# Designs tried in a protein design run: designed miniproteins, single chains, continued (2). Part 24

Each design is a single chain, and the fold is of that chain. pLDDT is the mean over its residues in the fold that is shown.

## One batch from the design tools (miniprotein)

Design m4807
Fold by ESMFold2-Fast:
Formats: C-alpha cells, sequence, structure tokens
Structure m4807 (fold): chain A 90 residues (1-90)
C-alpha cells in the first residue's frame, strides 16, 4: 500500500539523514514515493523496495560504486540510478 511504502521510505530517510527535520523527511519521502509510482511501480513491491532501499543506504553510507552495490544487493544498476534520481530530486 502507499501508506506502507511511505513508512518504509520515511524510515530509510531518517536513517541516512538523522539531523533532518521531520517535516522535510516526510516531504522527501512523498516525492520519492510519487516518482517511483510514475516510473517504476514494480519497485514498490515489498521485496524489491527493501533491496532498493538497502542499495540506496549503501550508496549514502559507503564508498561502494553503483556496480558494486548492484552486485551486492541484486538490484539492477538501472533501478539504482532511477531511485537515486528520485532521491536527489525529492
Amino acid sequence: SDEENFARILAFLREINPNMPEEELERRARGILEYLKRHAPELLEPEPLARLLEGLRLWATSDLSLAEIAERTGVPRRHLALALRALLTA
């Protein structure tokens, strides 16, 4: 559901942005959710979303390349790039 997907994205954003105000986190989580709904709704299924968010967490918190993150998470590099676009434009 949109509510469950929003909650998962919001929890991820809190993890990588511990000092960001809650209002800004909620605004960004909404933007990411709406972007994924438009461009790759299949990534909002529970298992794909969990792997995608793990990939984004590794990107935000490590020195791993997108290719290394794709190999580790099993998420195609194209999907990681799409999700990064969502994250950076939210």
Scores: mean pLDDT 85

Design m4808
Fold by ESMFold2-Fast:
Structure m4808 (fold): chain A 80 residues (1-80)
Amino acid sequence: SAMEKEILENFEKAVKLAEELIEEAKRTGDRALLAQLEQGLLRARGELEAAKPHLSPEVYERLQKMLDELEEKLREAKEQ
């Protein structure tokens, strides 16, 4: 559906931006940015759950995996 495509595109763009900001935070030592990104991830997980009825199981699992990978990258950045 058009709604599923829009949701997918919006999440993919947001995740890509978040990954770029994680690398920037690692480079600059910006722990405040990492904390903001952690809050953003929690909001994104809530948005994904709200969007679940509009998503195929395959797209939902793909987006969930993308957020899980983002969480791992953020955790690693906070440890360094």
Scores: mean pLDDT 87

Design m4809
Fold by ESMFold2-Fast:
Structure m4809 (fold): chain A 85 residues (1-85)
Amino acid sequence: MTVTTITLTVELPNGEVITVTTVLTAEGNTLSVKTTTSLGESLSGTLEVEDAEEAIKRAVETLERDAAAAPAEGVRVLSLEIKTE
């Protein structure tokens, strides 16, 4: 079982700072996703994939690239932390 935690902190155009925490759990061909925001919002889901660990690696690479590219006009990325266990 591989658990990857992604913590993304962004500043919105209105000056609000939001922290988004996404926990990705890989078990064989099952990928579980749980996202929570500092505003109390949550979203959970489970996906069947060919390789859940590879899917997590690809998702992390994409997020790091997108964060570096400034994802939206007026939105500022303050921090991106990725931890895999």
Scores: mean pLDDT 75

Design m4810
Fold by ESMFold2-Fast:
Structure m4810 (fold): chain A 79 residues (1-79)
Amino acid sequence: MAEEMAEATIQSLREAGVEPDEEEKKLILEMSKKFVAGDLVGALKAHKELALRVAKKAGLDEETIEEIEAAYEERLAAA
C-alpha cells in the first residue's frame, strides 16, 4: 500500500534526523505509488529527487551531492 510505504519512509527519515517538509512528503508518496505499481525506474527517479533535496537542505558539499547524483544515475543506467 502506497500510503503505508510513504509513512514508513517518513519515519525512517525522522530516525535518521531528517524532518521531511510538505514537498518531500509529496515525493515520498509519489515514490511509494510508483514502487507499488511496479514502476521501479519512476520510483528510483523520485527517490533521486528526494535524496538530492535532502542533501542540499542538510548543507552537504557540492562533491557529496554529485556523488549521490552519480550513484542514482548509475542505477538508472543499469535499469
Scores: mean pLDDT 78

Design m4811
Fold by ESMFold2-Fast:
Structure m4811 (fold): chain A 71 residues (1-71)
Amino acid sequence: SLLDAVEALLEEIRKRLPNMTPEEAKEVLEQLDALGAHLERTMTDPAERERFRALVDELKAEIEKVIEKKQ
């Protein structure tokens, strides 16, 4: 499913996050914002949209923490 594919992509990003530079992490954060906005507009099921938002928001918070620690 689309959610399964998205979860797999987010998990791959999470695994690479410890080795990212702050600049790379910021680029990923921008890409996740764009992707999140696009997919939220196309998702019509409220439950799937809530799940997707939660997954993206959780990863974005993790990325922001990595940026703070590496500054």
Scores: mean pLDDT 78

Design m4812
Fold by ESMFold2-Fast:
Structure m4812 (fold): chain A 76 residues (1-76)
Amino acid sequence: MTEEQLELAIEILKRLFEVYEKTGDFDEVVAELRRIIAEHPELTEEQVRIVYEAFMDYYYDGLSLEEAIEKLKERL
């Protein structure tokens, strides 16, 4: 994976966190992710899955943003 792909994945993850912190609504997070996918056709299904799984680690496992980013880096 390129540095640019990693940076994009981290920026997407941060944006999903911002939406959830602002709205408290998981449906808004899913809507934002779908919008990002539509605007970034260069994203592979695998990259989208890895970002989604990192967000779910935050949501279900109570990880911090920093811990979720580190897990994202390990999976990419």
Scores: mean pLDDT 78

Design m4813
Fold by ESMFold2-Fast:
Structure m4813 (fold): chain A 98 residues (1-98)
Amino acid sequence: AAPSDEQAAALAERIAEDRPRFEELLKKLREYVQLVKEGKLSEEEKELVERTLAELRRLNAEADAAAGAGDIDAAAEHYRRMIEVMERTVKELEKLRE
């Protein structure tokens, strides 16, 4: 189920320290998504970006479901997992461009 406004606020407080890192990584990932749209990435880089977006979509849905069930701790863990996924992907994309 989708989280209530109160559940969303509780999650926002729990992840407040992680939010700047999440936003930094999301900005970098959005830049790579733009490069996909412009045809400026290799097929390997494009596949990595597309797989990462699919994984993030799944983790976000699981975070929303956990928050909606009142499990804010599980929702926060899914959010931190999204950070780990984005960090791994950005690092691999930077390595492929060397």
Scores: mean pLDDT 84

Design m4814
Fold by ESMFold2-Fast:
Structure m4814 (fold): chain A 68 residues (1-68)
Amino acid sequence: MLEETQRVVALVLRAGELRPAEVQQLGEESVTLPPEVVAERLRELLASTPGVSEEEAELAGKLALEQA
């Protein structure tokens, strides 16, 4: 669990370096969107990030939903 959380944080930081505007927008929208929608948007953002696999993006979305 701790290792998976750290991995997801690393993926989000990577997305933030490559797509800072999109990560900032998701952060702002997370105040108004339901947790399941935020998790799906995070998955989509990571899936479109170079070097992130579809499986890693799906895992991040699932973990975000569990933490919310």
Scores: mean pLDDT 73

Design m4815
Fold by ESMFold2-Fast:
Structure m4815 (fold): chain A 76 residues (1-76)
Amino acid sequence: SEIDKIKAEAKEELARLLPKIEALPESSPEFAELLREAVDKVSEAYLKIAEARGDEAKKKELEQQLKAAYDYIDSL
């Protein structure tokens, strides 16, 4: 299914990013940058899944939660 493809692509991208994030000190500016990239990949997957399911309420909720997450990461 389309949802299974979205999940597989997100999992593959995260498998690539997570080791890089884990290798960096939390005080590194690169840590915050890669963490934001990981959030972007997860958020794109969740939004695509919500859209594929026709769940407009969940899509809107996720968009608001993701904005809050970005604002928090950018404050670190």
Scores: mean pLDDT 79

Design m4816
Fold by ESMFold2-Fast:
Structure m4816 (fold): chain A 87 residues (1-87)
Amino acid sequence: DPEIVAAVIKGAERGGDMESVKKLREAFPDVDYSGIKIDYTGVDLSASDEELEAQLREMIRNKADPGKIAALAEVLSARGIDPSRFL
């Protein structure tokens, strides 16, 4: 799903995981992520890495809002976790 890939790229870029951004852009060169509006509603910054990873996996499976996927991908990337592992 191009929108989910775009959301993960946007989140990784915002979280500073430029290696994952490069790999995803090489794998999906036609995906435009510039239109992704990040939605931080419902993000629990006190949650563990494992809890946030489980939330991201569920959102991707359920085709959740790309902005919410991007927000979780940003938080995980900032914590040093590659969100592309969940694609």
Scores: mean pLDDT 83

Design m4817
Fold by ESMFold2-Fast:
Structure m4817 (fold): chain A 64 residues (1-64)
Amino acid sequence: SEQEANKLLSEAAVKLSLLANPSASALKYFNKAKDAAKAYRDNPSEENLQKAIKYAKLALKELG
């Protein structure tokens, strides 16, 4: 689960780094995923972990 979140965030970060002008939606979801991952690192909770996974998946969907 943490491994899944880290894998998805890394994949999204790599894809974003390859784009000159990423969509506002991709950036929004990626930032939400990063915020949730930070919240999980500060205070581990299932809710924050699931939010990180959810938003990372949404960012990847926007990125193709």
Scores: mean pLDDT 84

Design m4818
Fold by ESMFold2-Fast:
Structure m4818 (fold): chain A 93 residues (1-93)
Amino acid sequence: MKELKEKVEELLKKAEEAIKAGDYKSALLYISELSALANEFGLLGEFEEAEEVYKKILELLEKLKDVISDEEIENVKEIFEKLLKHYKKKYEE
């Protein structure tokens, strides 16, 4: 998983640089890739790592909230919460 963590750090830097440059399309692409990595950690049962990546995604979306709607942030949050609940249920039941 060291490689996945390194990729998360790389994507975070790229997303922040894209936001600073006003390249919101690239920023959203990198955020999408971070979301995919969070989902991968969740599928592997590494919920702490998945939650950590998701928190970083929310921080990036906060920087974009003046450019994108709050509804998009809420949609991303809702999707992740549903996925986390689904995986938790698989381990409990």
Scores: mean pLDDT 71

Design m4819
Fold by ESMFold2-Fast:
Structure m4819 (fold): chain A 88 residues (1-88)
Amino acid sequence: DEVEALIKKLKELAREKGDSLTLRLAELAEDLVKRYPENEELRKEVKEILEDAIKLLENGETDTQEGITKLIGYILRAIGMELDLELK
């Protein structure tokens, strides 16, 4: 499972760097794909978020204002996806 592999990678990077926001994002993504395993569109969106977050961490940008803003944006996007699925 490519999404599960990305979640594991993001969690490992977050723990290595001590980045609690990134760890929270990885946990939120994990919960979403576990709750909606058959939702292919959700899995694609989560994959994009995970790939972007991994690049942000690998580039050392998570301690910048812009990087923190992007991480918060990813978290809000994930929450929005969950809310949309719960209300449909």
Scores: mean pLDDT 79

Design m4820
Fold by ESMFold2-Fast:
Structure m4820 (fold): chain A 61 residues (1-61)
Amino acid sequence: SKVDELVERFEKEFPTLSVDERNALLAEIYAEAKTLPEEEQRELLYRVGKIVHEEIEKRLA
């Protein structure tokens, strides 16, 4: 699915990126999310949010 493709890309790329690049990737994902049905948009944003949270926790440890 489109959600799985975007989440897989985000999971692979996000941890390797600088802060500016991370913000750009998030903006791209949010733009893509707006083109999806409400249920898929909700799933995408939830799964992306989990990845962001995990990466923030790793940096604070």
Scores: mean pLDDT 82

Design m4821
Fold by ESMFold2-Fast:
Structure m4821 (fold): chain A 90 residues (1-90)
Amino acid sequence: SKKEEILKELEKLVELAKKLIKEDKRLSEVEKEGIIEALDSALELMKELSPEEMVERAEHIIERLKEYLSEEQVKKLEELLEKMKKILEE
């Protein structure tokens, strides 16, 4: 289903975001833990949403992460978001 395909890409996006946060040299360990917990909580809530709402929430997650991540790191997340949008449009 579209929901299952979008959820797979969303799970990849969240896992990549957590990896990028963990590997960041500018963030404190406390900041990393807080962001990772927020990402895990967001993913669990999003599993119950529509495909359209999952895409919208993924866009909001990326916008918030722009405060912490470089433009190049954000681009990697945006590539996964683009895959989710293409699945939604099919």
Scores: mean pLDDT 86

Design m4822
Fold by ESMFold2-Fast:
Structure m4822 (fold): chain A 61 residues (1-61)
Amino acid sequence: SEIDERYQRLLARAETPEEKAGLEEVYERAKKNSPEVQKKILDGYEGALELGRRAREAQAA
């Protein structure tokens, strides 16, 4: 399904154990909601992963 495909893409982006655990919780919550709310929930988490990646890149520079 589209939500499962998106979960797999986000899981590939999650770099820390905390990000992976948070994604699993967010995914389980998203599945219990309407498609529109599912999109909003996953969009929010994708943004959080991007911020985390930028923070790690800044430390590596």
Scores: mean pLDDT 81

Design m4823
Fold by ESMFold2-Fast:
Structure m4823 (fold): chain A 80 residues (1-80)
Amino acid sequence: SALEKIKKGIELLREAGLSETAKQIEEFVEKLLKGEVSKLEIEIFIGVLRIQLGVAKLIGDEKTAEGYELIIEGIEELSK
């Protein structure tokens, strides 16, 4: 499910040492599930995550890249 992808992605980011980023993503997803975020806010957040994914791929951080890919996929599925 979308939520399982997000959970796995967050776990990967925590394992990579990105605990604060993981927490911010959890807080955003909680607001998204409550209907407390606009379509524009979702698009901006996904845009930021795609930049972070690009950086992880550029530096060869496969775990962080997989984490961001799963989170992006899950958020896109929840926003449809």
Scores: mean pLDDT 89

Design m4824
Fold by ESMFold2-Fast:
Structure m4824 (fold): chain A 91 residues (1-91)
Amino acid sequence: SHMEELKKKIAEADSKVLTEEELKERLEEIEEKLEEIEKKEKITQKDVATLVAMALELMAIKMIAEAKENGELLERVEELLKRVKELMKKL
């Protein structure tokens, strides 16, 4: 299932040290998905699962950004986490 593939991908991300370039690319992908969900009139069960998965990944990216002392990436990940939380509160 897509959830099993996503769970495996999250575990693989946790096991690897990501570069600044890889972090930026991943944040761009997350932001794009988030914008798609934000544009919907109604949030589906599948969208909720995606938001939860994105929140977990953003928390992992935040830890890496803090370790790298990259303020720009940290600010961006905190903004995306806030947007995810705001969407989850509307459910």
Scores: mean pLDDT 77

Design m4825
Fold by ESMFold2-Fast:
Parts: structure tokens; C-alpha cells; sequence
Structure m4825 (fold): chain A 113 residues (1-113)
């Protein structure tokens, strides 16, 4: 489905950001914060897709709402790390957790057809 394809693209883009972060541990803070902002935009896009899916499949709404809440909490965490000028290690750990959550969402969405 087009929705599944878009979620797969989001997962791939977050993985590409992770690879860039791991390759550049000494990157300046401004560049690291730009990568976190890109992850936030991808997670916001994913939340929109999950809301559309919940509207079409009300029987799965409760589980999808839990995933949305988890993604919103991760966005809040990433924004705090930007505001606090967090270390590369703290930023990397947060993005790795976001990537794992996006993969879990992808597995869930594949089961809803």
C-alpha cells in the first residue's frame, strides 16, 4: 500500500541519518541539531500517517494511539536535546531508540491489512 511504502521510506531515511551521525561523532553542534530536526519532521509525518490508518481501521485505534503517544514523547525528547545542546552520545541514543520504534510501527502496520 502507499501508506506502507511511505512508512518504509521514513524508516530508511532515519537509518540514513543514524549512519551519518555514527560516521561524524565530531560534527559541530549546528549540524547534529539539523539531523535531529530532520528526525523530528519524519516522526511528525509518521504520526499523521498513523492517524489516517486509525481513522480507516477503528478496530486498531487503541493500539495505534499508543504508538502515536510513544512517537510524540520521542519528538519531545529530541526537542529537549536540541534545546539543551546535548552531547553526540545522548543524541545518537535518542535517534537509535526512534529508529527502533519506527521499525516496530512498520511491523505493526504490515499486520493491519
Amino acid sequence: SSLLEEIEEIAKRIEEILKKMKANPDAPLSERNKLLEEVIKLLERLIGLLRELAARHPEHRALLDLQIASLEAQIARLRRLIDENASHEEQLAAVEEAARNVHAVLVLVRGIE
Scores: mean pLDDT 90

Design m4826
Fold by ESMFold2-Fast:
Structure m4826 (fold): chain A 73 residues (1-73)
Amino acid sequence: SAEEKKKKEKAYEELIERIAEILGVSKEEVREYMKKNNKSIDDLIKELAKQGDIARVIEMIGAQMDIDFRLEQ
């Protein structure tokens, strides 16, 4: 439905905002990087894990889980 679509869009935007905060950048920078490099949020998590940035990996996974949980409500 339109209501479910809006809920998912809002949740995705909140997730991008949290990812941006974790990375210390703007939401626009996150979106642009993902677009330019053809990367998903999962790809960003993998890149940070490869670099050994485990603390940020945990925070990003936590943000995804929190948003997914809220979408089930």
Scores: mean pLDDT 80

Design m4827
Fold by ESMFold2-Fast:
Structure m4827 (fold): chain A 92 residues (1-92)
Amino acid sequence: ATPVVRVVLHVSGASAEEAEAWREAAAATPGTLSATVEPTPDGFRLTVVWAVPSEEEAQAITERLQSEIGKTYVDEETGISVTVLSAEVGFA
């Protein structure tokens, strides 16, 4: 099975079109197996799954992303906020 990293992001302050543009950008990233966006009551949930060369690399990437859980990044120009909700290792 192929090692993967799954990340879930909360996007707030974005329109549906802006959220879809972010999904398309994620899907265009080399190694991305899937990128999905779904509406929530307070914004959008963006889920991205990336194929990585090894389980060790998947674990390292996941640990780095887990350190960012609950941190919010705000684009001052657009007002769009991104928060990392979860990151996990998996297999595809």
Scores: mean pLDDT 81

Design m4828
Fold by ESMFold2-Fast:
Structure m4828 (fold): chain A 88 residues (1-88)
Amino acid sequence: MDEVDGVPVVTESERFAKLIAALSDDEVAIVVKTSYALRNIDRVIELAKKVKEKYPQVKQVIFLTVPDSELSEFPEHDVIILAKESTL
């Protein structure tokens, strides 16, 4: 699994499969637990910059805040990055 600053880059997920499929090849989504986002907005912004630095083809970063329960597939993570394999 690829990573940006210790945050996993997820190309396959049961819960987020439709969202991943809806992304353009120049887009990624950063999915953040609402509880984490409220306390760590600067880290989330820095992560978006690091994603663009690692993947220069990425032109747009979509921020999505979700209830903590929506990241149950990734219990050790408060933040994940969703991308199509074609984007990486």
Scores: mean pLDDT 80

Design m4829
Fold by ESMFold2-Fast:
Structure m4829 (fold): chain A 95 residues (1-95)
Amino acid sequence: SELSEEEIHEQVLLLSALAYKVEQELEGKVDGNTVLLAGFLLLKEKKVPASEISLEELKQKVLELKDNPPDAELLEELKSALESGSLSKLLQKLL
C-alpha cells in the first residue's frame, strides 16, 4: 500500500513517541535505533497504522530482536535515514 507523505509523517511521529516510551522503560538496555526498527517491522508485519500498535507489542518485538538481531544492512539503512532526515523514505520502502 502506497502511503501519502502526510500519512507517512504521522506514522513516523506516532512510532517515534512509542519508541521513546519503550526506551525509557528499558532504561537504555536497547539501542534506540533497534526500538524504531522494531516498530517499522511491526507495522509491516501487522499492516496496521502506528496508532494501533500498543506499547507492549513494541516492547515484545524489541525483545525478540535483542535475541535475534535484525539484518545489519537494515540497521545501517535506518541510521542513514535518521542522519539524512529520510525516515519517511525508509518507512515507504518497508511498507
Scores: mean pLDDT 72

Design m4830
Fold by ESMFold2-Fast:
Formats: C-alpha cells, sequence, structure tokens
Structure m4830 (fold): chain A 78 residues (1-78)
C-alpha cells in the first residue's frame, strides 16, 4: 500500500519535473535570445533584465531537479 503510493508519487513528480524543465528551458532560451538582441541594439538595461530572467529560470530548473531527486531518493529508500 505505502510502496504503491510512493511509486505513484515518484511517477507524478517525474512527469511534473519533466514538464516544468521543458517549460523553463523554453523560457530560458527565449530570454537568452532577447538578451542578445538587446546587446546588439545597445540597450544594456533591457539586456540586464533578460539576463536576470534567464538566471531566474535556470535557478528554478535547479530547484525542480532537486525536488525530483529528493522524491526519487525517498522512493528508493522505501
Amino acid sequence: ARQAALEAELAATQARVDAENAKLSIESGKHGREYLNALRAGDLEKAEEHLRKMNESDERMKQVQAEGAATAARAAAA
């Protein structure tokens, strides 16, 4: 009973982690392109804004990956 619940939680967490990482990867890529476009235009303030947004997406991906790893470790320990 508990093992089946942990396996279901792991599967749900993996699906959520994969979906969120895919979304954040797209957002990071978008802000990376906008950052380069702003640099080419000489708009340093806009470049800094998009660099910040890209870094925020990268940090969120690390958090989501850490959550997935913690859930996997808990399931493996059960």
Scores: mean pLDDT 80

Design m4831
Fold by ESMFold2-Fast:
Structure m4831 (fold): chain A 107 residues (1-107)
Amino acid sequence: MSGSLEEALEIERERLRRIARLMVEKLGLTPEEIAERLGSTPESRGFASAYRRLEIAENSKTEEEFMERAQKDFSAARENGPEQWTLEAFTPEEVLEAFNRVLKELE
């Protein structure tokens, strides 16, 4: 990977960690509540959105590809609405797995 893509990946990982901390510390949401209530709070929507951005970054070969794919994804979210887009992009089980993975990284 190029250095710029590695930097972008680290930024997106830190964004996920920050949102996960806010959800646990300020909202008291459990991973199960996140899965069941996906899109019902700004923080849970923020987590799903950040996770999608990280997934795009991890599946991109260059920073340019990441930016292009992220822009297309953002355009789709605007057209379909963030809640609808999030519900179509991930299952509750996928969000739960991602959240648990991020929490382990915070240890």
Scores: mean pLDDT 66

Design m4832
Fold by ESMFold2-Fast:
Structure m4832 (fold): chain A 59 residues (1-59)
Amino acid sequence: MPLTAEEKKQLLLENKELILSFKGSPDVRVAAALDYLESHTAEEVTKEGLEEALKKAEA
């Protein structure tokens, strides 16, 4: 099941430190995190998957 807007917001807040730890523009990192959350179901979303998406955006 896709994540609700509230669930996406909560996950971004819970992983704020992880998202901000990556290099580059904060806007690019937040966009990468949102893209990951929007392209996956709730069951597919993992902290490791989010970290990989952020790492790929960092390049």
Scores: mean pLDDT 73

Design m4833
Fold by ESMFold2-Fast:
Structure m4833 (fold): chain A 69 residues (1-69)
Amino acid sequence: DEEKVEKSAKKASDMSYNGGLKESIRGSTEASGDKEVGEKTGRSAHDAMLSGGYEESLKKAYESGKEWS
């Protein structure tokens, strides 16, 4: 469900900002209920956060979550 992907992406970006890569992956995994989606979305969110900030992080996390879910 796209809503679940969006929620996972938002949580990944929020957790990346506050706790870095491990927390981003954890937050996305909890929101999605899927470890693979969580790992891909969390890593994408964290990488984009370092290069483009929160908005880019959210966008890339959503794209990644959609690709892997």
Scores: mean pLDDT 77

Design m4834
Fold by ESMFold2-Fast:
Structure m4834 (fold): chain A 67 residues (1-67)
Amino acid sequence: GKASKEAYEAGEKLAKEIAEKNGAGPPSEEGLKAAAEFVAENPEKAIKLAESAGAKEAAEYLRKVFG
């Protein structure tokens, strides 16, 4: 549903931005799915993770959609 799409988009932003900050390449498809599931199940923890990791764009998107 729409909520599932928003969780996927938020998880993708989170995983990608954390990977970039750690000098890693783009996340794998499996990693993106895991990130989307994490956001869907634990949106508050996802927001805190994004903030603590300095993933500013992901944190703002998560707060807009799930905050």
Scores: mean pLDDT 77

Design m4835
Fold by ESMFold2-Fast:
Structure m4835 (fold): chain A 94 residues (1-94)
Amino acid sequence: ADEALARAAEVARKVIEKLMSHPAVTRAEYTRLEVLPDGSARVTLRITAKPGQGEEAAKAAKEAIEEFSDEVLEYRITVDGDEVTVELIVKPPP
């Protein structure tokens, strides 16, 4: 469990670092991190976009996640105005 959480937290941190460098993003943080029964981990990210930039922030999130495609099994991105929610499933540790 600890190894899965540490790995998921590292992936989340790297995605957040990429997002925070993007001009459409004001804030990015992870709000939930949990180990699933199969040893994978679910990470929920909350992203605050600049006004009217929710779609651009969502594109930035997709691009950041795709840089870590070897670590990520699945992701979902939801846009609600200037708030973007990302759910990641991070691969189990080897």
Scores: mean pLDDT 83

Design m4836
Fold by ESMFold2-Fast:
Structure m4836 (fold): chain A 69 residues (1-69)
Amino acid sequence: EQKKIVEEMIELYEKRLKLIQEESSEEAVKEIKELDKRFEELYKSLTDEEEIEKLRKKLGELLDEFLKS
């Protein structure tokens, strides 16, 4: 359960980063806001410390790749 939530949050974050880089349409802006909302709701449901640590590490890696691309 928690593992699947973390996997979904990672996918949402990756999609968000791609939309920022590849799209500038009003449609993309609306999609980014929807992704952010889903991410926030999922984050509130996280209770597993180990899975939260995995999420933080993976998000940091994705952000580093984004900033260096």
Scores: mean pLDDT 78

Design m4837
Fold by ESMFold2-Fast:
Parts: sequence; structure tokens; C-alpha cells
Structure m4837 (fold): chain A 82 residues (1-82)
Amino acid sequence: VSPTSEEQQKAGDEISKAVQAKDAEAAKKAAERFLEEAEKNNAAAGAAELLRAAADTLRENGGPEEIVKAFEEQAKKAEAKA
């Protein structure tokens, strides 16, 4: 399931930029915005699943562990509300 709103897509792009910059705080904030926009469209569960998949991919590719943990924490919070 892909993000459908312009704001959700923008937040996804911000996540990618934060990952490339290795900025855990920016990545966490972008992930929060991504999930908030998905929640407005009743798609929070799907967005949380995408965020978990992104965390798994990042970990497999040796990405920053702080960003991986931030994505997993945000996804877990969204899943608890879905």
C-alpha cells in the first residue's frame, strides 16, 4: 500500500532525506507526519506496515540503527491505535 495524499508523499520524501543525512530526529519527525497524514485517510495500519518494511530494509543495508529504531517505535504506536 502506497501513500496516496500529497502531504503523506512529501513526508515520505522527508524520511528518505533524513535517512541519507543520518539525522535520527528528522527521520522521527518525518515518520510521525507520514503516520498522521495516513491516519487522516484511515490508512494508519498500512502506513505503519510500510514504515516497518522501510526499517527492515534500512537495517539489512546497514543504515543508522537510531533511525531504524525510530521507525519501529512510530510504527508500533500507530499499530496500537489501529
Scores: mean pLDDT 74

Design m4838
Fold by ESMFold2-Fast:
Structure m4838 (fold): chain A 89 residues (1-89)
Amino acid sequence: DELVERLLAALEKHGYSLVAALILDFGVPLPVAEEVEAHVRSRFPAWAAAKTAEERMALPEEVRREVARAAVEYLRERHPEYYERMLKV
């Protein structure tokens, strides 16, 4: 899960903003990045409830890893061209 670890590093770099991490580190377009955030918010109530960088940092590492994995999986299934782009960065 090299891509999951890379996304976790990007999340930390961008204050646990998944949208910012996807756009700035992986070149994902804004509407797609927002679609991914909406997906992980619907799937992970703990992530949806955590509204600040501090709250997201306080989440268990496994929850943060599962959010990153779900984001990668969503892109692979729904936006394979952006998933392939992430692999090349």
Scores: mean pLDDT 86

Design m4839
Fold by ESMFold2-Fast:
Structure m4839 (fold): chain A 67 residues (1-67)
Amino acid sequence: SAMEQLRRATEELARTMAEQARLVFPDVPVTAEARVEGDTGVVTVTVGDTVITMGASGEALLERRRR
């Protein structure tokens, strides 16, 4: 449940970043990958020859403990 939520949030972030990159650079190939490492979501976006990697805690990507 919590791990699936983190995975989905990371995948949604990767998709959103790739979509935005494609809008800014329509003639450049864009790919995005999402993975989960423990409590951390990691997104890697490749725009042509540029690779952007970012990691965020699961709590930064989604609120897993609200109380």
Scores: mean pLDDT 74

Design m4840
Fold by ESMFold2-Fast:
Parts: C-alpha cells; sequence; structure tokens
Structure m4840 (fold): chain A 111 residues (1-111)
C-alpha cells in the first residue's frame, strides 16, 4: 500500500522533522532492538542513480538528522537532480524520501 506522505521545504530542519514524523507513524513496525539503516542515493541529471552513503543508527533522532544532513549536503555540493533516502530495517523499507532543491516528499510505508 502507498503510505502517508508529507511535503515539506527542502531545509535540513523540515526534512528531519518530516522523517521523525514518518518513523513515528510506522513505529509499531520497528524492532527497537535492531538498528535502522539509512541509505542515500543521488539521481544524476541524466537520470542514472548513484550511491552516496549508507549508515546504521540506534535511534530515530540520529537516523533522521544524518539522513536530512546528507541529502541537503549532496544537493548543495553536487549537480544531482534529486536525492533519495530509504530508512530500512532488515529487508523492510520503513520510510522513503525524495529531496529536490525545491521540496522534499517524505513517505511512511504501510507494513
Amino acid sequence: MAGRTWVVPATREAIEEALLRALEEVRDSIDEKEPLRVTVVATEPDGTHRFVASKEFATYEEAARWAAETAVETLRTTDAAAVHVAITQGDRVLVTARVTRERAEVTAIDP
């Protein structure tokens, strides 16, 4: 199922807050004993995807902050057209975001 989506300004603070809200929406699907993995992928101007970074976090706050910081920094320092964020646990996708210089769309994925 398509989950709930938040559309927010492409600022670090707004993206971080939206990611935290999305994680709260799906909290019952999260195993609090397992780390969250954040993966960041850039969409190049030609439409190809390039891996940027991936990191594990023990807390929602650290995952959301690092994801927001990495997405904004990637758009600031590169010619990427968009940045995609996925927050996963094991084989499950919990939250996704698409970030452009104009706006971010953050989606909580239904289980």
Scores: mean pLDDT 86

Design m4841
Fold by ESMFold2-Fast:
Structure m4841 (fold): chain A 65 residues (1-65)
Amino acid sequence: GPPVDAAEMAAALVAAGVPAAGARQAATLGSKGNATEEDMARAVAYARAGRGGLAGAAVGSRSPG
């Protein structure tokens, strides 16, 4: 799908309990990496599971097709 913008990713991560600064940083990396809604949903799931380090990686990775 189309890349999700940084503001949408940051808002979703904050709603999942990620601190605002960390959420914005991860969202910026995700936006540069063409993160999709699937990548954002995966990041939210990792944050909610207490795996916050993987949340940033999930939105920062370029998910091929």
Scores: mean pLDDT 67

